# Ledger of designs, part 50: designed miniproteins, single chains, continued (2)

Each design is a single chain, and the fold is of that chain. pLDDT is the mean over its residues in the fold that is shown.

## One batch from the design tools (miniprotein)

Design m5820
Fold by ESMFold2-Fast:
Structure m5820 (fold): chain A 64 residues (1-64)
Amino acid sequence: MEETIREIARLTGLSEEQARKVIEGAATLLREGFSEEQVLQLATRELGSEEAARLAVEAAKKLL
């Protein structure tokens, strides 16, 4: 988890706290019934990076 947070922060220029909040938000959306595809699209728009968004979605799935 911490390594993934650091990688997202590095790719996006966000703080580690902001990266963690994005992962937590993605996990919440997955729990609420949004598809992985929908969450990935939302995270890509939020982060500005598809690579960072994929890392966030994978980390979020591990929180379920």
Scores: mean pLDDT 83

Design m5821
Fold by ESMFold2-Fast:
Structure m5821 (fold): chain A 118 residues (1-118)
Amino acid sequence: MEGEAARRAARAAAEAALAADRGALEGNGVKAAEAAGEAAGAAAGAAKWAGDAGYRKEMLEASGAAMGAAGAAGMSAILSGGPGEKVSEANKRGREKGKKGAEEAARAAEEAARRARE
């Protein structure tokens, strides 16, 4: 059950990375920036929880994949000449959403583990 928190955080990071890739392919700089933010936020949340739980290896792989996808989406947004202010806001919004989602999933898994021991 301790591995469940790490697995959920890794899954959130992977899903955010796929969203970032789709945003880049659609040529929408704002969508790409928001998805890239989600991928980066999920990776940061996963890394934090992995560090706290001792699951560093699993989270490092998820963080690497999420950061790679976020970088690709960011580059696509730059090449498309997206509006700077809206792109920045979308990226920040995505980061907060991704990080919070990964942390909430990890906490839910930890709480479920405690209840199972009753």
Scores: mean pLDDT 58

Design m5822
Fold by ESMFold2-Fast:
Parts: C-alpha cells; structure tokens; sequence
Structure m5822 (fold): chain A 96 residues (1-96)
C-alpha cells in the first residue's frame, strides 16, 4: 500500500543522499588541491543526486499517513538534508 511505497521511496532517497554527500566531500578535497575541474564535475553530480533524492522524499511525503510522526519526520528530514546539500554544492561551484 501507500505506507510500503513511502518507505521504499525514503530508502532510495537516503541512498542517493549518501552518494551525493560522498561526492560533495570528494569535490571539496579536489578544490583544496586546486583541481577545479574535478571539483566542478563532482559537485554537479552531487547536486543531481540530491535533486533526485528531494523528489523521492517529496513523493513519499504525499503517501505518509498524517498520524505517522516518525515517517513524516524522516521524509521532512531527508528533504531538508537534500536542500542543504544542493546549497552547499552550489556555493562550492561559485568558487570554481
């Protein structure tokens, strides 16, 4: 049902965010070493994955029962985490 779909979407969003966070970390390391081209590519990939994660978290939010506070908080938390990562990566791109 909708609850099972929401849980699967949130699991997929979390996996995408974990990958995006690793890419952003590597982008920051590349920038520190003066490799602006690698930093740019990795930051752009991180943004793309975080945007996909945000879409999945927002889709899951529509399927979460209003009384399921734990699942609601998880969906909102993942969405905010994705937004924060996108903003962080965009700030890095301004330095390249």
Amino acid sequence: GDLEKAKKLLEEAEKLLEKAEKLLKEAKKALEKGDKETAKKLAQEAIKLAEEALKLAMEALKLVPKDDRELLNRAIGLALRAIGLILDAELLLKKV
Scores: mean pLDDT 90

Design m5823
Fold by ESMFold2-Fast:
Structure m5823 (fold): chain A 67 residues (1-67)
Amino acid sequence: KLLEEAEELAKKFVEALEAKDGEKAKEILEKLKELFKELAKKYPELKEGLERVLKSLEEAYKYYISK
């Protein structure tokens, strides 16, 4: 269930970046942050990997929206 939600949000995030919709991309990024926190609670071994993925998504947001 959580993996399905993450996949759906990731697709919407990419769509928002392609559309240059900064507000929508930011909203989706915040939802991904919450979802990743829940995943890290359930699977502590994934915490470091999830943090790296989140950082990459934040950097993508800055690159495409904030420049």
Scores: mean pLDDT 78

Design m5824
Fold by ESMFold2-Fast:
Structure m5824 (fold): chain A 56 residues (1-56)
Amino acid sequence: KLSLGQQRIREVAIKNKASEEEIREILEGVSKLREELGLRPLSEEEKQEIIDLVKK
């Protein structure tokens, strides 16, 4: 089951017909914001997992 964050990203991507490249840009922004807040940045594996879930 998708988390609420993953579900929302998927819904926004579908609604906007976002490409894989656009989804990657969003995830890069999220990773940078997390690091600025003192949280662990997203790994490449986590980014790819989210992209795969959005594209299904």
Scores: mean pLDDT 70

Design m5825
Fold by ESMFold2-Fast:
Structure m5825 (fold): chain A 117 residues (1-117)
Amino acid sequence: KEERRRRVFEEADEGVREIHESVKRLADGREKGPEALGELYKRNVDLALSSSDEEIKSSAKAIAGTAKLAGLSFVKAGKVEEAKELLEKVYEALKKVDEKAAEEVKKFLEELKKEAE
């Protein structure tokens, strides 16, 4: 039914790069709003975490970085609980494959908790 659906699988890597570039442009202050920006980053993180442990390990730095951007955006939008839940989920996922990347997420989560108190 979706004739072009088969192509998305081959272009998945290119699509991820395009999403990352769009995210960078939004982060450069293109007036998208913190909540919408946080949701965009969260969707990208959720998609990455749905991959195999090997894929998550190879992308651990990118996942950690995107999760930090999502958390910061949610805190700016006043959604501190969503930020904490997302970062904790990312920490647990990364801890199984890259403990160093997981530790960076944990430190960021602790900083956000202090700022948002």
Scores: mean pLDDT 71

Design m5826
Fold by ESMFold2-Fast:
Structure m5826 (fold): chain A 79 residues (1-79)
Amino acid sequence: GMIEKAIELAKKAIELAEKGKGEEAIRLAKEAAYLLAEAGYVPEAIGLILRLIGMLLDGKSKEEAAIEAAKEIIELAEK
């Protein structure tokens, strides 16, 4: 389902970030957040995207931001 796919994409985002592929990791983290929104977790998905943008504006690397966002997606999806 959408939740399982969101978890899969979030885990892949972490793998890509650990390999230094920050742009691709951010893309997958965003896709996973959109899947959470489609599954009915709209406020959580919005908050997650805003935090992701905030991390990037605050100077965190794309890799660090993607890992933090992906971990949050996995935690939300496991509820």
Scores: mean pLDDT 85

Design m5827
Fold by ESMFold2-Fast:
Structure m5827 (fold): chain A 75 residues (1-75)
Amino acid sequence: GLSEREREIIRRIEEDTDGVLELFEKGELSEEEVRRVIEMLRGLAEKAREAGKEAIAEALERAARRLEEALESKE
């Protein structure tokens, strides 16, 4: 199973992603700022995967995908 620390990190990723989506929906974050967050999440996912932290990498990739889908919907 996942360690307690890994579960905590995944929860923070999910909560922070929800926060970014809310700010974007309210118009407080630009499309460019959301794109920068997506790039950061993808970079972190690669690092997590290299470190053998597959569950964290998957959470980061899922977060990036959620933000991309929101960005596409707004164009």
Scores: mean pLDDT 85

Design m5828
Fold by ESMFold2-Fast:
Structure m5828 (fold): chain A 71 residues (1-71)
Amino acid sequence: DSVEAALRRAEELVREGRRALEVEGDRERAIELLEEALRLLEEILARTPERPELLALLEETRAALEEARRG
């Protein structure tokens, strides 16, 4: 359950971060949300076997964060 809850939280943070970037134009908030999502995903990956969906979300989060930082 802890892994599922953390993954759900990470998915929520990615969605909120992308909304902050694309709808609100708030890059600072987007970066904060996406960095928190990335941190959670890396913690999950360190404690559990790799899952394709987890690796895909991690890659999408990194790409979104890079986009937010690029300006």
Scores: mean pLDDT 81

Design m5829
Fold by ESMFold2-Fast:
Structure m5829 (fold): chain A 66 residues (1-66)
Amino acid sequence: SKEDILKAIEGLIKALEEGDSVAALAGARELQELGVPEAPEIIRLIREGRLDEALKLAKEVLKKEK
């Protein structure tokens, strides 16, 4: 649901802002299971250690869903 997507994005953003790559990866995988089209790219950025770029993309997804 949209509510599940919003919760998952907000959790992902928090993890990324805290530099918690393990929690961030879990949140991005949850977004992928929820069918968010940007989730595979967010997962890739996290795996590459590009957390700032992952955070920027996650915030854009949040704005689009809000």
Scores: mean pLDDT 87

Design m5830
Fold by ESMFold2-Fast:
Structure m5830 (fold): chain A 61 residues (1-61)
Amino acid sequence: SGPVLDASGLEEFYRFREEALAAGKHDLLTPEALQAFLRAADSDGDGVVTGEELRAVWDAL
């Protein structure tokens, strides 16, 4: 299985979800996009994605 979000990562995901819905960016909320973002954010391969790591991936898009 892929990486998991910690508490800070889960908060960041909910914030991003609200921003994406408000901006009409529904394509960024697909399961496929989320899996790709989690794998990209887990750059150190520890299996845990923090809010900072997830935010960096969102901001690069």
Scores: mean pLDDT 74

Design m5831
Fold by ESMFold2-Fast:
Structure m5831 (fold): chain A 67 residues (1-67)
Amino acid sequence: MAEDYARGAIKHLDAGLVDQALLAAESAAKVGNPEAREYAQKAIDALRNGDLETAKEYFEKAAEAAR
């Protein structure tokens, strides 16, 4: 579940769908283990700051932590 949301956020960012990526990231931050949620929250913070590259890196870490 949390891995699926984090992977979905990455796909949305690759497609230029920032709002959809943010919604997926918020879902990832609410489910899964604490480590995955922490990385998802950092990705949300990066998205809010306009740092798409850092956000994508944290989504990848969230997906790995959620395995």
Scores: mean pLDDT 78

Design m5832
Fold by ESMFold2-Fast:
Structure m5832 (fold): chain A 76 residues (1-76)
Amino acid sequence: GEMEELKKEIEELEKEIKELEKRIEELKKELEKLKKEGGPKEEIEKIEKEILELEIELGLKLIELGVKKTLLKKLE
């Protein structure tokens, strides 16, 4: 049924969101360490760009999660 499919999609999105949040946190820690150690500017910029791309992906998945949760609530 539609409710069961939405629940599965929500669970998959929540898992992906947690994985993205963990990766962003790890990269932010790497970035802080690299900045503190005076690492190469090019490496700093590369990590900052990767964080930005992952934060955009996270934002889009959070919007999708909100929409799917709202749809599920209307079916319950």
Scores: mean pLDDT 87

Design m5833
Fold by ESMFold2-Fast:
Structure m5833 (fold): chain A 99 residues (1-99)
Amino acid sequence: AIEEVERAVRELERAVEAGDVEAAVRASREAVRAARRASETEEDLEKALEAIERVLRAVARATDAIVERLGETHPLAIEAAVEELAAAALLSATKEKLE
């Protein structure tokens, strides 16, 4: 779970640095998927929260880079924004479980 998040975030950061927009969108989707698994399988909710926060930050940065390159209405920019919203929703739901 957490190791999958770390790997997915590294892949996303590399795709963004390389300027590979299609790879960045795929890596964003994989990072969000890894964060979701961490929220479901990690018994330490604080560790799950930290992993999800890391994914949200990485996906948000990737979305900004894609929007800057292609514009906010491009299909790949829209796909990246959807993944960012999914990560934000997962973070909110996980925070609620800690209350």
Scores: mean pLDDT 83

Design m5834
Fold by ESMFold2-Fast:
Structure m5834 (fold): chain A 61 residues (1-61)
Amino acid sequence: GLGVRAVAREDFVATRPDELTLRRGEVVEVLAVMPDGRVLVRSLATGREGRVPGSVLEPWP
């Protein structure tokens, strides 16, 4: 990954097979940013990967 981390600022429920369900406060590693504004992430808690809207993420310091 890019070594960049973000945190879910709100709950997100996956509705597509390529998406990842996140709970508010989950820390993720940013793997890629898509041209459509979606972000490919890996959950640090579960190790699961998937795409989420960039709008549900904020930078992790």
Scores: mean pLDDT 82

Design m5835
Fold by ESMFold2-Fast:
Structure m5835 (fold): chain A 70 residues (1-70)
Amino acid sequence: MKEKENEIKEFDEITQRAADAARAVLAALPERTFDSPEGREAWQGERSTAIAKAAYDAMKEYEKELEKKK
């Protein structure tokens, strides 16, 4: 019973840290005005990649913290 509760809590913390990392990237890379659809697509692609990388890195750092506490 408690093992499943710990898994849910860990999932919630991973999700929260990923969301916080994504929010920080969104704040650092605000939306821009573009003169062409190609420029907008390229920027959105770069922004999405940066968000995904930040979320992934945050999850990996949390996994390392869990290993250190054990």
Scores: mean pLDDT 72

Design m5836
Fold by ESMFold2-Fast:
Structure m5836 (fold): chain A 71 residues (1-71)
Amino acid sequence: MSVAISEEGIVLSGFEGDPYKALKEALEEAGYKVLELTETSVVFEKDGKIYYAKLTIDKEKKTLSGKLTEV
C-alpha cells in the first residue's frame, strides 16, 4: 500500500481492506488528528490548522483520493 499526504491532496493506493481505516491510520501516523471521517469526506487537524478533503474511491484501481482545502 502506498500513501501520500500533502497540502495538494491525499492519495492512498494499493489498499487491500477497509480504505477508510487505512486512511485514518496513515493520517494519524503523519501527525494529524482525525476529527470526522465519512464515506465522502474527512476533517483533520495538525498544529492548530483544520483541513477538509472530499474523498473519491476507485475500488477497481484500489485508490482513494481527496483534494485538500484548509478551513
Scores: mean pLDDT 77

Design m5837
Fold by ESMFold2-Fast:
Structure m5837 (fold): chain A 56 residues (1-56)
Amino acid sequence: MKEELAKRAEEVLARGAQAGLLDEAVRLVSQAMQALKEGDLEKAEKYIEQAEKLVE
């Protein structure tokens, strides 16, 4: 789960850069990484999902 969230974050940042949405993707990924540092996997997953939807 945690490793999968990190991979998803990397993919989101790459897609965000390609789509011209990098700043917005970085904000959501930063929130997800902060939640992971706090041990809140559910909160981290929600932010990653929001970022994934943004860069689609």
Scores: mean pLDDT 79

Design m5838
Fold by ESMFold2-Fast:
Structure m5838 (fold): chain A 55 residues (1-55)
Amino acid sequence: MEEEIQRLAKEGKEALEAGDGEKAAELYRRASELAQQNGDDVTAAILAEEARKAE
């Protein structure tokens, strides 16, 4: 799950750099959900905030 969380966060950053805030928000939300399922509440909260900012 850690590898998947990092991959989704990286894709979210790339989408944001490409100007696709909607896709970035979706990718960050998916990463946040996986982090929460993995018991990493801190990472999940950070990723949720990234998703909120990307919108």
Scores: mean pLDDT 80

Design m5840
Fold by ESMFold2-Fast:
Structure m5840 (fold): chain A 86 residues (1-86)
Amino acid sequence: MKLVITLKNATEEQKQAYLKYAEELRKKGYKVTVEEKGDTLTITIENASPELVIGEVLRAIGLGLDGYEVEIKFEGDTVEITITFP
């Protein structure tokens, strides 16, 4: 399963937190690619487990409840989560 997490309008502190998380996932054996374009950070996990995907979906829902703009797309074997920071 492929998981794509896109952060829009993220602060430097928020980007650094997600970059550390991406490194932690790599240490756990996940195939992770990170791309930065201005205030947008995209993290792609090629071999995400169902448990990892569920965890990230729940995390995104929590951010949505906290007033962040969140989109979740399910497309075949790909889950795309977009979080827009205020």
Scores: mean pLDDT 84

Design m5841
Fold by ESMFold2-Fast:
Structure m5841 (fold): chain A 67 residues (1-67)
Amino acid sequence: MDYSGLTFSEAYEELLRKLGYKVIPKIENSTPASQVYVVVDGKKVPLTAYLELPEIPKTNEFSYEYK
């Protein structure tokens, strides 16, 4: 699936679903998912690429890269 067209809120809902959350909190964030990075093992990974991983790490922080 192409996640480049998603907002951060839409991508975050997909992330929580893949992590097995049964109740997904509603958030409002229209930042393009392509401008958001997840820090995994000290490396910045685009949120869109992170969502395509076969197994998603459960301990992460988010970093925003704005233009």
Scores: mean pLDDT 63

Design m5842
Fold by ESMFold2-Fast:
Structure m5842 (fold): chain A 67 residues (1-67)
Amino acid sequence: MEVDPRWFEAVAELDVNGDGRVPASDFQRELARRGVPLSDEELKELDSNGDGYLDWRAWGASHSVRV
């Protein structure tokens, strides 16, 4: 999966509580507004639990290990 810096900006905009969880549909919309298209299929793959939320804090921290 591709990690764009604008993903972190979208999360920061939506994650007002700082818990690292954002609604998947809102995340997709914010990325589209920033010029980063994200398909419904891509979004479902990121939301492995299918809860409609992305746990960005855990995902982002883990993803930063080894590039």
Scores: mean pLDDT 67

Design m5843
Fold by ESMFold2-Fast:
Structure m5843 (fold): chain A 71 residues (1-71)
Amino acid sequence: LKEELIEVLREIKKILESLGNESGVEAVDEIIELLEAGKLEEAKEKAERLALSLSDIPILKEYAEKLKELL
């Protein structure tokens, strides 16, 4: 579950990097660091906020929904 969540976040990061969305990349890195540190509740809160912001980007909509499913 944690590993699957990190994998989805890494795919989102690659797409955000290709789009030049530096703030989105930073948000993904922060969430991954929180997950790896075992701060699950804080990571979940930030990931939910990220998923909401990504829902407005058509290419990321399916990834945002998968991220929500894993939370």
Scores: mean pLDDT 81

Design m5845
Fold by ESMFold2-Fast:
Structure m5845 (fold): chain A 65 residues (1-65)
Amino acid sequence: PRLVALVRAPNREDAERLAEEVKRRFGADEVILAVGMSAAEARELGARLSAETGALVGVVGAAPA
């Protein structure tokens, strides 16, 4: 299955930096930037994407301040 990483950060620069790190460490096939998204919102989106596409979706990042 495809591995998709949903990366959360308070701004785009932090999200892009974290996305690069996640790609290197986990070998994700696709990275989606969830700028300003809450942990709950990101997990709901990830679960829906996994159900609709059959991909393995992981959520990474800290809750925005």
Scores: mean pLDDT 76

Design m5846
Fold by ESMFold2-Fast:
Structure m5846 (fold): chain A 69 residues (1-69)
Amino acid sequence: ADEVATLGMKAINAAMAGDTAAAEAYLAQALSLTKSPEARALLKEAVDAAKAGDVYGALELLAQAVRTE
């Protein structure tokens, strides 16, 4: 849980900074540690929201992903 949350935050921060490569790398690491298909979908949506500039939506989706694990 803690590692998934940490990697998810790193992915969101990288996406917000415009570093798409770093965001995808951190997302891939978080997904490799996540067993729930529901949480995996929420993590992908969180990073997509961050790439679109929706920081509040990204943080809420990450919180939902962590709660789903």
Scores: mean pLDDT 83

Design m5847
Fold by ESMFold2-Fast:
Structure m5847 (fold): chain A 100 residues (1-100)
Amino acid sequence: SLDEELTRAGRIYLEAAEKYLNEGKYDQALFLAYMAAAMSRNDPELTARAYLVAGKAALKQGDYETAIKLFKKAIEVSKDNPELRTEAEKLLQEAEEKLR
C-alpha cells in the first residue's frame, strides 16, 4: 500500500537522520528527521523515533524551545512504547533545564 511505501521511506530518512546527527550535521539531521516523521504518520514507534532525533538535533543547536516541543511530540506518539517514552521524558527534562 502507499502507507507501507511511505513508512519504508520514513525508515530510510530516519537512518540518514541518525547518521547525520552522529556526524554533528545537525541541520541535515533535523531536516531528514522531519521528513521521516511526515512519512511515518501511520507508524507511531517510527514517528516517535523521528521526533527524538529531530529534538536531539535541535538540542545540539541550542534551540531548546524547538527541542522541548519535539520531545513532547515524541512522548505523545510513544504511549504504547515505555522505552521510547522514558527516553523522550529524560531528554525533555534536559532541554527544560537548559532554559532555566
Scores: mean pLDDT 89

Design m5848
Fold by ESMFold2-Fast:
Structure m5848 (fold): chain A 69 residues (1-69)
Amino acid sequence: SVEEEVERVRRLGEEAKPENIDELTAALKSPSPEVQRAAKEALGRIVLDPSVPKEVRQRAAEALSQLPD
């Protein structure tokens, strides 16, 4: 369900693991607007979180820079 996908995206964002960035980036292209918004918010929080490794934050910022209008 969309709700389960949104919850998964939020959890991936909270974990902020390097491998999660690819899945969050894929979620930005989801046909569900709710999933797209959750992915954008999760990646945005990763970019702003100083506890997340710099390399992971940079990958999150790069993913957001490719977001369509």
Scores: mean pLDDT 82

Design m5849
Fold by ESMFold2-Fast:
Structure m5849 (fold): chain A 61 residues (1-61)
Amino acid sequence: SLREIAEEDERLAEELEEEARRLFEEVKAGKAPPEALVRAAQLYAAAGILKAAADFNRELA
């Protein structure tokens, strides 16, 4: 159902945000190069897209 798709997208978005946070913390700790912040930004953007998709699917359910 659209609701199940929305729940899946929300779960995936949460996972991507956690990956982005991990990368950000690694850069702050000096364990990753500053260039990794580009990857963190990409993961946040992807999570935002999935959250928007989940919202649309919930509206249509």
Scores: mean pLDDT 86

Design m5850
Fold by ESMFold2-Fast:
Structure m5850 (fold): chain A 98 residues (1-98)
Amino acid sequence: PLSPEAQEARRHTLERLREALKDAVEQGRYVAASFAPEQRELFDEAIKLAEELGMKKVEEFEENGHRAVLYEKDGAVVGIAVGPEAREKLREWLARRE
């Protein structure tokens, strides 16, 4: 169970993440968010935020609990990864888009 302070910190992190993703979409930027396996909840929320912004999933990788997803919208590219193998896959995808 999270303390009230930890819950507030999590909410603040998610709000900042949402703002970063919105800014990326509005400016047509390439953005990568990479999380440690212990941060799976933040990874899941980042995926949800990209979908709420109406971004289209164009690439997906999943192996041994490491997962990466690449989203596109209006010239913006947002990659979200959890785990080191997924982070490397995400790097390859982003290099291909540039």
Scores: mean pLDDT 78

Design m5851
Fold by ESMFold2-Fast:
Structure m5851 (fold): chain A 78 residues (1-78)
Amino acid sequence: MELLKKGKEYLEKGDYKKAIEYYEKALEEDPNNAEAWTNLGAIYYKLGDLEKAKEYFTKALEIDPNNEMAKLILEAVE
């Protein structure tokens, strides 16, 4: 869980490069972590990479279909 906490910390600071690094590490340890997929999607959405954002939000919804944030953003970018 420390990797997720660091990812969120860097995301809040606007350090998307570091946030991505920590979320990717978190997913390497637990690929079923919907929160890490959701936060990666949110980062790529903020960076304007809509294709990556869609990919990661789709992964988050496959793990947690009730993820309202991922669902809303996918609807917005599709």
Scores: mean pLDDT 80

Design m5852
Fold by ESMFold2-Fast:
Structure m5852 (fold): chain A 97 residues (1-97)
Amino acid sequence: SEALEYLHEAVLYYLEGKENKDKEKLEKAIEYAKKAIELDPNNAAAWYVLGRALFELEKYEEAIEAYEKALKIAEEQGDEELVEEAKKNIEEAKKKL
């Protein structure tokens, strides 16, 4: 699906941006994650990647909002691993505020 392709691009840019501290790649990760969300708003992984990229850009309040959406969707879908990851990252982001 096109949503899955955009999610894949978001993950790739996020990983490269985080490793190299590259703000432009992190911003591209956000753009592709948002494109994935526009096609599939119920994609918990896309919301989670959006939160991760926002966190790396030190946009902690926006990261928390994205993680909370990922958490809600993951709980509804029974994705226990993503529920645990989202909760952990929400707590980490709150400590930065």
Scores: mean pLDDT 92

Design m5853
Fold by ESMFold2-Fast:
Structure m5853 (fold): chain A 81 residues (1-81)
Amino acid sequence: MEEELEREINDALAAMQLELGKKLYKQGDYEGAVELYRKAVELARDPRLRAEALRNLAEALKKLGRDEEAERALREAEALE
């Protein structure tokens, strides 16, 4: 029961970080988006949610010219899907 609640809370927090990251990305704050997406990846226990966070992280990293880090994030996302 408690383990299930902890996972639900972590996934909810991850989803919130992901949503905020998407808002910052739309505003052109790619560095802020990267920070929020990384938090989402760390919190997410659902593989689908984690993969979505990693794909968004990769896109923001590419905007910052951090192509090698972006490719690593994409590879991690593909391994989860």
Scores: mean pLDDT 85

Design m5854
Fold by ESMFold2-Fast:
Structure m5854 (fold): chain A 65 residues (1-65)
Amino acid sequence: SDTQALALRRELLELGVPEEEIERALALAKQGRFDEAAALVREAALRTGVPEEVAERVAKGMRSL
């Protein structure tokens, strides 16, 4: 849902994930490419220093959109 997408965007921004990578992941999710969106957001979060358990949680949230 758009509300869930907005919440995930805010959380990812607060975690320090670059906005361009968040936009790319959300665009993939809108295309029904949820596994690719989840993988992209997990990798981006890990690169910004987000703990693995938090990166997995936001990736799971992306798959649930």
Scores: mean pLDDT 83

Design m5855
Fold by ESMFold2-Fast:
Structure m5855 (fold): chain A 50 residues (1-50)
Amino acid sequence: MEERKELLDKLAEDLGVTREQVENSLREIAKKEGVTLDELFERAKKLLES
């Protein structure tokens, strides 16, 4: 839960948008890829850690 908040805040800062906008964008991507939002967050976390 807290890890998700931190990831969203970091992405929002990088993009210059609100956390809510980032969440909406990720939700749309998750639907397009046919994965859950949780799975998409795990992938994003690994990419940022790499």
Scores: mean pLDDT 74

Design m5856
Fold by ESMFold2-Fast:
Structure m5856 (fold): chain A 62 residues (1-62)
Amino acid sequence: MNQELVEKAVAMFRKLAEGKSAAEAKEIADLLIEQARALGVPEEALAQIEEEFKKIVEEIEK
């Protein structure tokens, strides 16, 4: 379950961050994490999602 949630969140974030600056992508990532927390996604999954989002933001920044 957690693995599938992480993969889906990463796929969604990549689509939303497409063509955005690193700063804009980080803003989107922060909003998605807040929404996921509000929806009751487990902290373990949230931590993994946050790490994957940071990697994507780093890729955009380069």
Scores: mean pLDDT 80

